Designed miniproteins, single chains, continued (5). Designs and how they scored, part 28

Each design is a single chain, and the fold is of that chain. pLDDT is the mean over its residues in the fold that is shown.

## One batch from the design tools (miniprotein)

Design m16952
Fold by ESMFold2-Fast:
Structure m16952 (fold): chain A 58 residues (1-58)
Amino acid sequence: GGAEAARKGAEAARAYAAAGDARGGFSVPMSGSLEAKELGDEEAARYAEEAAREAHAA
């Protein structure tokens, strides 16, 4: 579901940031955030958005 996708997206974002691929880290969790919002899971959406911003800043 969207919540699980968002959390996995956040994990992927941190892995991409650690590997030096900030673009991949941003795109993946943003997609998960949109899916989580469609399912009404605001917490998962926020988690994915925060991960995306952190990856972009790295």
Scores: mean pLDDT 63

Design m16953
Fold by ESMFold2-Fast:
Structure m16953 (fold): chain A 110 residues (1-110)
Amino acid sequence: MEEEALEEGRKGFEEMSDEVKAGAEVGLAAMATSSARLAYQKHKESARGGLRAMARALERAVELVEHMSPSDLRGAVETAEEGARIAREVGDEETARRLEELAERFREAL
């Protein structure tokens, strides 16, 4: 991502942003969950797309689990559990199970 890498300090800052990146992925998953919830109320088909986007964001966050604070981990668990509930309601049991497995992985890191 750092194209020029002309200064070691700037490069170090970008590398240290992994904690910020983990928080951003959890935030993206929470936004996708909210979008899926709204879509579910109007169109169940639209909710499936949001739920899959949330699962992908949480899968990226789990790769950064070592950089996540306990607060970020709790947020990830809550987001995954809520997403799994919505996925089950819209009939996407595969995504629901994937989100439940992600919630357990985040909980194990607490």
Scores: mean pLDDT 71

Design m16954
Fold by ESMFold2-Fast:
Structure m16954 (fold): chain A 82 residues (1-82)
Amino acid sequence: MTMEELEKKNEEIAKEFAENLEEAKKALAEELGIPEEEITPEKIIEYLRKQLEEARPKAVHEETVELLEKTIELAEKLVKEK
């Protein structure tokens, strides 16, 4: 793997984390029938953890499981930023 391919992959991962976090927030808002602004980081983490637990027993693609795990880590970091 070239250094340029590594940089591109890191940028894609960062973008996927940001998009997954926003999508989780939006999905929660739609499911609960409340505005996105009322979704707490704690609820996002809870939602993502539930998705991860559901994904693991279904033997979904390992990339999906890894993406969910990384998104949860990102969400947890946001909760710790006070």
Scores: mean pLDDT 66

Design m16955
Fold by ESMFold2-Fast:
Structure m16955 (fold): chain A 58 residues (1-58)
Amino acid sequence: MEELERLAEEISKMSLEELKEKIRELRPDMSDETVEIAAEYLSTLPPEEQARALLVLK
């Protein structure tokens, strides 16, 4: 799916700070601690898996 590939490409260029901001935008109900844990976990995954996880958070 082109959408997943495009999002993965964007994520590969994101800093941890930008990834946290993206998660907060999708899930403003999450606590700062949860966002930090989620961002750290996602940063250990390939960009394609990170993109998949972000699409699920919508």
Scores: mean pLDDT 76

Design m16956
Fold by ESMFold2-Fast:
Structure m16956 (fold): chain A 85 residues (1-85)
Amino acid sequence: SKDELVKKLFGISKSAFIKKLKELAGGKKRVTIQDIIDLVLEYIEKGMSEEQKELLAKTLEKLAEKSLVVTGNEFLNELEKVANS
């Protein structure tokens, strides 16, 4: 599930992660891919595995092919698709 993926990658709930992305958006519905990268880098220092880093890199690459701005739910939908492929 998306909640299990978020907990595995970031050690927080899906709802907490979505809240962090909304805060980065400053009240806007969409965040930039760079905003997500900056948030992810904060968690890499907490001992993220190589497999987790590769999963995130592939997810962000696929999102950037579609748009430079995404909602938190669009990010999590793509993350789940990549994890299940």
Scores: mean pLDDT 79

Design m16957
Fold by ESMFold2-Fast:
Structure m16957 (fold): chain A 59 residues (1-59)
Amino acid sequence: SIKKKLIEEVKKLIEEGKSADEALSIAISNFSKEELAKLSGEDIGEIFLEVYKKEEEYK
């Protein structure tokens, strides 16, 4: 799924030393407008929660 692929890409970028904001920007840029349009508000919320959780692990 698009949601899972985006979450995995963001997590990998954070593990490679990118900030959460930078990782999100890079990951989003790798998806087409049509692919991103398939994400529901709930999907977007889940993506942000997973990204935030990953970032908190580094505090």
Scores: mean pLDDT 78

Design m16958
Fold by ESMFold2-Fast:
Order: structure tokens, then C-alpha cells, then sequence
Structure m16958 (fold): chain A 65 residues (1-65)
């Protein structure tokens, strides 16, 4: 259902943030990518875009270190 897809997307974002806290960038990227897929399946292009922008900011921060 739509609600379940959105809940799963939120959980994937949370897991991605936790992976970042542990320095696990590859795992974090996989979680955020999964969240984007789930948001797209739910028909939420704006939500998918926001998650994608968050991932891009995190990638840029990693490049600057």
C-alpha cells in the first residue's frame, strides 16, 4: 500500500543516517537509494527528489574531507 511504501522509505532513510554515523558510506548510499525507489513506487516524485538531494549533499561532504 502507499502508506507501507512511505513507512519503508522512512525506515531506509533512518538506516542510511545510522550507517553514516558509523562511517559506513556504501551502506548509507544503498539505504538512501532504496528509499528513493520506494518513494518513486509510491508515486511521490517530490519526496524522491528530496531524498536524492540529501544523498547528493552527503556525497559532496565526503568529497570535501
Amino acid sequence: SFHQLLDEAAQQVQRGVEALRQGKLDEAEEHFRKAIELAEKAGLPDTARMIREHLERLRQEHERQ
Scores: mean pLDDT 80

Design m16959
Fold by ESMFold2-Fast:
Structure m16959 (fold): chain A 112 residues (1-112)
Amino acid sequence: PLSEEEIEKLIEENIKKRGEDLKLLKVVRDREKSLKLLERLLERLKSLPETPRVQALIQQLEDLIERLRNGPRTPEEERDLRYELSGLFSAVRSDPTLSPFLEEEVERVVNE
């Protein structure tokens, strides 16, 4: 059984996580904010030591930036782009090394 203090902490952590998810969702729904976030993440990744994981993320970010700048031409392209954006942000958030960079950049972009 969890103590009242442990339950309170879990509630607070869940509220904070939901707040972070809502901020990210707001960015993903806005093309200009998505572009700013991706460009800032790209700059941060390029400042990190070159590893296969970092190199793969850089290539994925560059592809998504190009596709967002050109704009989706069909509803299918828009859906695929949104799916790939969601997948990228999920992968970055699941990485303990990269997650703090994503949260910092999301906070900056949302407040602009």
Scores: mean pLDDT 75

Design m16960
Fold by ESMFold2-Fast:
Structure m16960 (fold): chain A 87 residues (1-87)
Amino acid sequence: APLSLEEFAERVLELMEEAEVPEEVREQVKRLLDEALAHYAEGTEEAIEKAERAVLAAVSLLLHTFDRQGRRDAAARVEELARELGR
């Protein structure tokens, strides 16, 4: 079944904890996911577009971080989660 945005956010937070992502990056990703959830809840076409951009920014930041850490496994998991969300 495709992931909801809430389920996506929960799994991303779990992955960041498991992969010991630096606190500064974790805080930025959490902020982006909170923004995405708030925009998605607003339900307008423009808000949904903003939610999608916030998700893409969070994914991009995590992929860059995992690339720097050499964590190909974690990067692949982020890509899988984003694919399941994208429907």
Scores: mean pLDDT 85

Design m16961
Fold by ESMFold2-Fast:
Structure m16961 (fold): chain A 117 residues (1-117)
Amino acid sequence: MREKSILFTSGSILFSAGDYRGSADLFRKALSLDPNDSLTWVMLGESLARAGDTELSQQYYDKMYSLSSSPEAGREDFMKKLAEESGLSPQVGLEAARGNMQATLQIISSSFKKKLE
């Protein structure tokens, strides 16, 4: 559990710095410790997409959606639900789905706060 949190936090820092390949490697390691963490799947998929690995990114998004109750749910619907579960408005999720980095960081921050409560 502690190692996964460190890997996720480090991956998020690299993602914010624009090191998408480095962040993807750390998120992949975090998933090896907890494959049910939907937020980490989202961050890995996004990191791969921004690194130019769009086909691999789609494979990870497909796996993430298969872990949810609705494999038909689109990226926007999933991110809106994740934002709401983190105590944020669905608009924040929609902005994150559209590539707004600040909105994605708000979801990450709120998710961490809930996991620490």
Scores: mean pLDDT 70

Design m16962
Fold by ESMFold2-Fast:
Structure m16962 (fold): chain A 72 residues (1-72)
Amino acid sequence: NAADLVIAGARLALKHASTPENARQAARSVAETAGLPDAADEIANIVAQGKRDGKPEEALARVEKLAREKAP
């Protein structure tokens, strides 16, 4: 399930990435690998912003909505 993989990856990036840019790169890679390449930039930007603002739960909710919208 592409959406579930992207959400799990975004959660890990928000929790463990040392910087917003590292979180962005991790989230982009997961979205591309899970099969959502067209949404990868937007997902990466949401995760980077969530890390920057200290709002991981809000960022995860946005990622979930987008990933489920874009997944088959």
Scores: mean pLDDT 85

Design m16963
Fold by ESMFold2-Fast:
Formats: structure tokens, C-alpha cells, sequence
Structure m16963 (fold): chain A 80 residues (1-80)
């Protein structure tokens, strides 16, 4: 398989995962807003923690994509 196909497949996989994470994060955000309006601070804090964990996972996936792109570039433009 060509290097281009490998990069494309990785990007498609990451994009698919990101779409799922974004949907889940929006659902958690909605629940946080509901909890805040109802004055349920304990529930809000719990959802806030969950949202933070999801955001951390999203950042990790973005870093994986960046690392994959950097390795592709390093293979073609090894400057040093």
C-alpha cells in the first residue's frame, strides 16, 4: 500500500472517532447545562469531570494524528 493510502486511512479513522467524541461531548455539555439550571451542583461537577476526560481523549487523538503526519513528513523530508 502506498504511504499516501496509509495517511488517508489514518485520517479517516481519526475523523470518524472525532465525530463520535464530539457528539458525546455535546450530550454531556447539555446535561451539565440542565444540572446547572436545576441547581444540582454535585451532578454538574460529575458531568464537568466527564466532559474534561472526553476533551482530554479528543486532544490525545489530535496528537496521534499530528504524530502520524510528522512521521510521514520526516520520512520524506528528513532534515538533519
Amino acid sequence: MSTVNRVRNTMNSVNSRMTGVNTNMMNVYSRMGSSRRSGNTRRYTSYYGTFGTMNSRRNTMMNVMGTTMNRYRSGHTSVT
Scores: mean pLDDT 63

Design m16964
Fold by ESMFold2-Fast:
Structure m16964 (fold): chain A 90 residues (1-90)
Amino acid sequence: MITFSEEERKKLIEAYKRVDDMILLAEEKFGVNGEFMVRLIVTLGEKLGLSPEEIVIALVEWLYQNGVSLEDIAKVLGISVELVKKAIGK
């Protein structure tokens, strides 16, 4: 269980608008499988009733677990490295 401030939550909502940039990053790093996995996480998250913030957290976790750097994740989402670490539970 991770507690976000209202300001951090707003930044995660704004990051959700950059999902297409995350798809491009995943395709660059992992090819068609990367694009597929990002689209799958978004689609399943929406169907399960997850908030935009929860979907962004799930995407950040998947990218990190698959070897994408915290800096690259932060850059593509337009958020701080510190917020990426918090989203991962570090």
Scores: mean pLDDT 82

Design m16965
Fold by ESMFold2-Fast:
Structure m16965 (fold): chain A 116 residues (1-116)
Amino acid sequence: AAAVREEFRAILERLLADLRALAERTGHPAYAYLAEAYAALLAGDAEAALALFERAVELALAELERKAAASDDPEAAAKLAEARRLAEEALALFRALAAGDEAALRRFIAMYRESL
């Protein structure tokens, strides 16, 4: 259990640094809220972490909806639907992480390792 929590913490610290750099480079508020969500999760503030993560997702989806509405891409609607599905999956995972679910911690670590 302790080793899983230590690896999870190390991953969050790395992601927090990357998201802060990305927020500075892009100016996009979704990255700033996502960074704050991970910072709150690292601090053990599960309630703040979840609220900040939900706000980051809302901002990201609102931007994608705006771009899809202005787009002549025939796949724009399908891409938006997939983004919404992934957002729901991410929110469910983040709720479990905030609750301290060890299975969710292990899944998150596995997903991170696969992304490298």
Scores: mean pLDDT 84

Design m16966
Fold by ESMFold2-Fast:
Order: structure tokens, then C-alpha cells, then sequence
Structure m16966 (fold): chain A 102 residues (1-102)
């Protein structure tokens, strides 16, 4: 699981960095939202066997809230904490990639 999350994170960060360097900040933001969604869906599915019902237009904050609540309802409180920490780290690294391209 960690290796899969790390792969998604690195892949998504490369997309964010490339879009930001090209001056395409809307695509950089979209890549960061897609990365967060993929991480949340993977972790929820691996821990609960269920794919969370996340709206297609959900923000990173909404993705986090929905996925964390799904994990807590399933009694996976440690998984919920892991998801919050993983998404916080991904958000921090995404913001740095965008800032470094400015």
C-alpha cells in the first residue's frame, strides 16, 4: 500500500510541476486534485473494500472530509489519520512544486 501511495504521489507531483513550469496553473491545480482523489480512493478501498462516493467536482478539502468520514464509519480510525497525514504531505509538496515554478 505505501509503495502504491508513493507512486501515485510522485506521478501526480510530476504532473503538477510540469504544468506549473509551463505556466498552466489551472492544470497544476487539477493535477493536485486528481492526485488527492486517487490517494483517498486507494486507501479507503484497501482498508474497507469499498470505493468512497466522491463527487467529480470535489475540492481537495471535500475529498479529505468524505474519505476520512468513510474510514471512521468503518472503524478504521488509524487509516483516517494516515489519510489526513498523507493528503497534508501531498498538499505541502504540490504547493512547493508550484511555488518553485513561479
Amino acid sequence: MKEEIDRIMEESLKKVEEAAKAGNYDEAIRASVEGARRIAQLLVKELTGEVPDIPEDASIGEIRRIAVEHLRKAGKEDGAKQLEETLAEFSRRSRKAIADAL
Scores: mean pLDDT 83

Design m16967
Fold by ESMFold2-Fast:
Structure m16967 (fold): chain A 60 residues (1-60)
Amino acid sequence: SDETIKEIQTAFELDKKAQITPENAELVLRVTVRAGVLEIKKAVGMELSSEEQAFLESLT
């Protein structure tokens, strides 16, 4: 949704010049959902794989 896209932009401090299209909006949504799932796994004490940890670190 448009509201979700705005929240993602705020959370990741996306470049204000970047145009949100259906293609990049889907990518941004997928990244946010995946990051959220991994943060929940971490919070409940589940071990992350090296690939999952690298993914989260790529967002910082």
Scores: mean pLDDT 66

Design m16968
Fold by ESMFold2-Fast:
Structure m16968 (fold): chain A 82 residues (1-82)
Amino acid sequence: SEEEKRREEALRRLDRIWAETSAAVQAHMAAGDVDGAIEELDRGIEELRRLKEEYKDFPEVVEYADQRIAVLEALRDHLRAL
């Protein structure tokens, strides 16, 4: 169905944002750039929040986005405490 296609597209976009954010954060951390890692986390969080708003009528997408945002926010808070 068109609804299933939109949900699948949203989950693929979520996975892409997660993968790109994780790779960027890892690259900055490997370089000792904690501030750069935090900036990449903030970017990823904002992209996930935009995805959540775009697909707000899909509870599963909202739930997965919220779970990913919580993980990124926890890591950001940890890095800020260093």
Scores: mean pLDDT 90

Design m16969
Fold by ESMFold2-Fast:
Structure m16969 (fold): chain A 92 residues (1-92)
Amino acid sequence: RVEELVREARELIAKLEADPDNQETLDRLHRVLAELSRLAKEIGSLPDEAMEVATRGEGLLLAARYGLEFVGIEKFVDEEGKTVYRPLLRRR
């Protein structure tokens, strides 16, 4: 289930890297990321691989929405000791 969503997200991310403004691909990725977020709440945690893919997808969605470039992800530990993944964006 999570593995299927990760696979679909990877495919959609590859399509967006080739065509960043493809609205159909953006809409599909948004739905896949929403489902991953729902499962994260239900299960309590996602594997690191799923969190990395979700963060990359979020970065591409934000880049398309705000006219920015997605450059990578950052992994850090927050004030409560929780591992957090953040998309890194820059101006074009």
Scores: mean pLDDT 77

Design m16970
Fold by ESMFold2-Fast:
Structure m16970 (fold): chain A 78 residues (1-78)
Amino acid sequence: SNKKLGEEYEKKGEEYRKKGEQAEQQGDNESAAEYYKKSAFYYGMSGTYYREAGDEDKMVESLKKASESGGKSLQLQR
């Protein structure tokens, strides 16, 4: 179902966000930027599937998380 796909992509977004945080803590800004970029992609996919499921609250939440991860990726690519 679209809701289940939204949940699965949300989980992947969270996993890559955590990998980004870990890489950032280790001073590996290049790896952190790539992980945050992947996080943003998966949270974006989650948002599209929640939209298709009619879950507007979860869609907005996922898209906000995608924006936050994408922003972190761009900041680390200075």
Scores: mean pLDDT 89

Design m16971
Fold by ESMFold2-Fast:
Structure m16971 (fold): chain A 62 residues (1-62)
Amino acid sequence: AELEEVEHDVGPDTPESQWRATREAMERVVEIADAAPDLTPQQRENRRQARELAAAAEAALA
């Protein structure tokens, strides 16, 4: 059932590896923003988008 349009392969050119890299990058953006006490509205929006992208990448991997 999980085989439908899902490519589970190991390598830098695979969808899974690309989603993992995206998730890690977005998680770092969130951590950097979360560490800042003086977030501007623009930085808060960037953090929100990064969280949503990280969640989407995690969902794609699950």
Scores: mean pLDDT 70

Design m16972
Fold by ESMFold2-Fast:
Structure m16972 (fold): chain A 55 residues (1-55)
Amino acid sequence: SLSPAQQRAREEAERLLAESRRRLATLPDPVIAAGMEHFNEVMFEFNLELLKRKE
């Protein structure tokens, strides 16, 4: 079951995602591509940290 805090976090994440998409839509394509690549790198590093914590 989801706590009120988890529900708030989900609502906040959805709001931020919508705002992010709106802002990205106003940027040139090369900047959008660079942002997507950077996001993938950050998520990859985050997943590696989670795996290392399991050692």
Scores: mean pLDDT 64

Design m16973
Fold by ESMFold2-Fast:
Structure m16973 (fold): chain A 74 residues (1-74)
Amino acid sequence: ALSPAQQRELDTYLGLLRHELERLVAQGRLDEARAVYERFVAHAREVFADDPALLARLLAEMERLWAEAERRYA
């Protein structure tokens, strides 16, 4: 299980991604939203490489956010 500190860090990172995806999708900028998602995934893999449990959960939640954005506006 994630510690409370890890959960807060995950929630903060996901909040930033959700905000950017919602902003770009609201503007009809789906290709840019995809690029933002891919950059967040790449950055997460770099920054959280030393915390595989946090990284795995973060990547799964980010994939869910992208899938929701894609379904809603594809």
Scores: mean pLDDT 82

Design m16974
Fold by ESMFold2-Fast:
Structure m16974 (fold): chain A 65 residues (1-65)
Amino acid sequence: GIAEAYALAEASGKSLEEIIENIEKALNSDEVVQKVALHDLQEYMPSAKSLEEALEIVKKALEES
């Protein structure tokens, strides 16, 4: 959930906006980049089952900030 997005931001040192941009870039990249990006995100956001779900969670976290 939203708490996972904040944990990712703290661990990465990136803003929620930068994380959103990175997920959007991954979604527009090749299959290998998408799989690696999702795997890395799931270390902090285990509830996200896809990059699209991860993007939605981070966008909601940004709205709450």
Scores: mean pLDDT 82

Design m16975
Fold by ESMFold2-Fast:
Structure m16975 (fold): chain A 94 residues (1-94)
Amino acid sequence: MMDKRKQLLVERLAELTGLSLEQTRGLLERRSGFDPLAVTEDGGYGPFGFLPEELAAYGATDGDASEAAAMRAALSDDPRVLAAARELAARLEG
């Protein structure tokens, strides 16, 4: 079974996008391998591609992303999470 944090990310993205849990899991696995600190192709951290300066609002310091800060950002009601989730959903559809 998935780690509880990975499960929360899958459930949150599915809720925000209206995608199935299976589609959402596949997107997160391809984007970041479920690692909230994985560097994406656009230079951001985690499944939503947060920049280090954006993670500072969630407790990251001096450009260093903590796993906890990245998880807080991903699970927040921040409009950037909603925008990133919709972008990921659009990429799945083509």
Scores: mean pLDDT 62

Design m16976
Fold by ESMFold2-Fast:
Structure m16976 (fold): chain A 82 residues (1-82)
Amino acid sequence: SRDQQRRTQRQIDSISRYLQRVFGVSPDTALQVSRNIINYVNTYHDPDLRNFINNLVNRQPSDDKSDFRFRMLAVSLIRQLQ
């Protein structure tokens, strides 16, 4: 739906900015990794990762567990592209 497309785009934009800020990756790498993270979360329905992404979109802090799990996934996916 149009609402799901808008939500997905906001998630990609928020994750991309986070990856550039935290890991210093290029905008192109951040965009690719952001799409891979969204695909992972949609495939495996991980609640901690979903919670982190929702908090990131809303500019709210996440708990340590959700933060750590997201960072581990991001590092793994960044390494796969490099």
Scores: mean pLDDT 87

Design m16977
Fold by ESMFold2-Fast:
Structure m16977 (fold): chain A 120 residues (1-120)
Amino acid sequence: DELEKVKKKYDELLEKLNSNLTSDTSLEEIKKFLEENKKDEYGEIAAEVLLEFFEVYDIIISSDSREEALEKLEEFAKEKGWSEEIVKLFREILENGITDEKREKLIELLAKQKLEEKRK
């Protein structure tokens, strides 16, 4: 199924990123790496999902307060066209922390939205 193909590409890209980049790697370097390593349509969607995770992380760590992070997250969500379900899950993660279950669900929701956008 298309979602499983995106998840496989996501895992491959994340493994390559973890092998080649350090914790001090800039968002611009991450963007460049993802652009150079997206090989097909599923890799393109996987790269977009990964990039949005890193962009959200950058928003969180650069914000002086939770309130500022939430405001910036809402602006980012509007810009990216995120569904209300995706926004609610990111808010829940910001408030209560990330778990493997929440991460997996978020990847699935983002991948499904991007697959639907591609079909239009």
Scores: mean pLDDT 78

Design m16978
Fold by ESMFold2-Fast:
Structure m16978 (fold): chain A 78 residues (1-78)
Amino acid sequence: MARLDAIVQEIERLGYPSMAELFRRAYELAVRLGDSATAAELMSLGEELITAIQNGNVTRVTGLTLRVIGTLLDLEAK
């Protein structure tokens, strides 16, 4: 919980509030479904996303964003 909130707040602070909300929703859904492996993957993706944004790596930000969206869609399909 505290680690998730820290990641979400940092993404929002870096200027990506819509992405922060999308990430939070994907993580909360994974936890609700009992999918601990996907929840762990999302935490790693969130940390990588923060690093990519801080480094100005637009290509990496786009790739990680699409991966979060794909993960959310896969979870919604269950």
Scores: mean pLDDT 81

Design m16979
Fold by ESMFold2-Fast:
Structure m16979 (fold): chain A 96 residues (1-96)
Amino acid sequence: SGAELLKEIGELVKKKLGEEKAEEVMKALADFLLNNLKLVEGQEHLVLGAGKLYLIDKYKDPSIANLSSDELLELLREEFSKYDFTEENIKEALEA
């Protein structure tokens, strides 16, 4: 489910960046998901950074770090389009 995916990303970001930064990143990711997978101005670096960390871990492919921002964004849209994100399930994942 979308909530399960967000919890997985949250735990990974928390492990890599710490709890305080993870809260900022996960809020930016939630805004991105609620904005129909469109980057929100000023949050691009947070969403792309979290997405890069998640995709590298998921695919076990460090070359994902070498993707351009546009290539990374398209890969993130493809990945997240496999899941249904609602305001309710996003809130559940962030409050857990």
Scores: mean pLDDT 82

Design m16980
Fold by ESMFold2-Fast:
Structure m16980 (fold): chain A 83 residues (1-83)
Amino acid sequence: IKELEEKLKEAEEAIEKGKEKIKKGKELLEEGRKMLEEGEDVARATGVVLRGVGLIVEGELLIKYGKKKKEEYKKKLKEAVLG
């Protein structure tokens, strides 16, 4: 049971890290879009936008992984508790 609880915690941490990356990525996307709207350097603004997209993709992959593992470990925990 304790090993499954530790694995569940790891899966939840992956989801949290993924959410943080998505939040940072969205902030960078907004920053880059604002830079483009204000007529700042297009190459620099594009770089900020691309970094934002990268963080969002990484975050979504982490959340997907964490959710899948969390579901697996929740099933095993229920099975261990309920028989």
Scores: mean pLDDT 81

Design m16981
Fold by ESMFold2-Fast:
Structure m16981 (fold): chain A 62 residues (1-62)
Amino acid sequence: GDEETKKSQEALKKLQELSDDELIELIAKVFNTSKDTARKILNHSGLRTIALRTVAGVLAAE
């Protein structure tokens, strides 16, 4: 809904303020995977979008 969209947008803005190392740690935590796998996800254009959307959704739920 509209509230969820606003929360996700706010979370996405906070993600944009993070370093690649911090993004890798969040992706690894959210996907319950290794930092090496998270780095590969972040560096893959198709997977990066899905990963950031998922992380933003998790942060918006907090």
Scores: mean pLDDT 77

Design m16982
Fold by ESMFold2-Fast:
Structure m16982 (fold): chain A 92 residues (1-92)
Amino acid sequence: SALDAALANLEAHFRAVLAQILAEEDPVEAELRALLTVISASSELFLLFRHATPAQRAAMVARFRGLLAQLKAALPQLSSLLDSVLAKVEEA
């Protein structure tokens, strides 16, 4: 479906940026890349939620949680912020 394709594209982009973060030697640039990617992904998810069933929304939230877990492993200093973002996405 168009929704599944959009979600797959969001995940692919997030994973590509995560790879860039892992290769980044400048900690400020790594954190900025992480924040921009999280903002972008969250905004896209909120748009997709408007066209999603409750079951599809739950699946999207679970996949986003997995992506944020990988990002938290790479940048543990952002854990509290990323948890707050996830909570807001789960409430939507």
Scores: mean pLDDT 86

Design m16983
Fold by ESMFold2-Fast:
Structure m16983 (fold): chain A 95 residues (1-95)
Amino acid sequence: SAEVEELKEMIREAVKTKDLALLLEAIARAAELIRRGVVSAREVAEWLAEAMEELTGKKVEPEAIERVAQDLEEMAGLSEEERREFEERLEEVRK
């Protein structure tokens, strides 16, 4: 899927350039794609780990990847109200 490839590229670019605002946008997009069943939380967690390993030269521990996958699943499971509030808070942090 083009959406999956775009997400993977966005994650890689955000981590490589240390653009935390872009990373937050990538995570929000990942949650939406996970909710739609287009990508798994595990796949996204692995892409984040790969990007971090490339940036730091250090291996990301499996326990950290598992925790990120769990957090992404939780974010994907948010109600429309909870998601809207989270997105509004995210925009406040970027101002």
Scores: mean pLDDT 81

Design m16984
Fold by ESMFold2-Fast:
Structure m16984 (fold): chain A 58 residues (1-58)
Amino acid sequence: MADLDAALEAGDNAALVDSIEAHPVLTPEQIAKLRERFAPMVQGGHDGAAAIAAELAA
């Protein structure tokens, strides 16, 4: 979570994607927190954040 939060704040969508892929087994609580954290970035039009949002929504 801390590494993912840092990547979100830095705007490094590639690092965020890599961090999620490194931990394929996420709890529902972790998924919910990630969705909340990157929702503003998805609204800002960030391609990586949008891809992550789509993956978590699927």
Scores: mean pLDDT 58

Design m16985
Fold by ESMFold2-Fast:
Structure m16985 (fold): chain A 97 residues (1-97)
Amino acid sequence: MEKLIKELFELVKTGAEKEKIKEVLEKLKEKLSDEEIIEEYLRRLKEEEHLSEEEVERLRELAKELLKEGVELEDILLELEIEAGVIKLERAVKKVF
């Protein structure tokens, strides 16, 4: 599972084709729920991007709202990557004054 989560993270981060992301997600869904996949993805994001607990919670709340709205998992992960980019930009702006 860790190998598939790593592959998923790299595909989403590099903007790989949605079809490739979906293929890895189908393999993960055989053993994990959508909520479990999101939690594993967030743990990886925290580790790789050095996010704080507050920043991870912001991403978790976004993911929960999108799941509630019936957004497909591959689109949720892409939105999390975008939001993580926004968080990093906000940190860079706050550090320069």
Scores: mean pLDDT 81

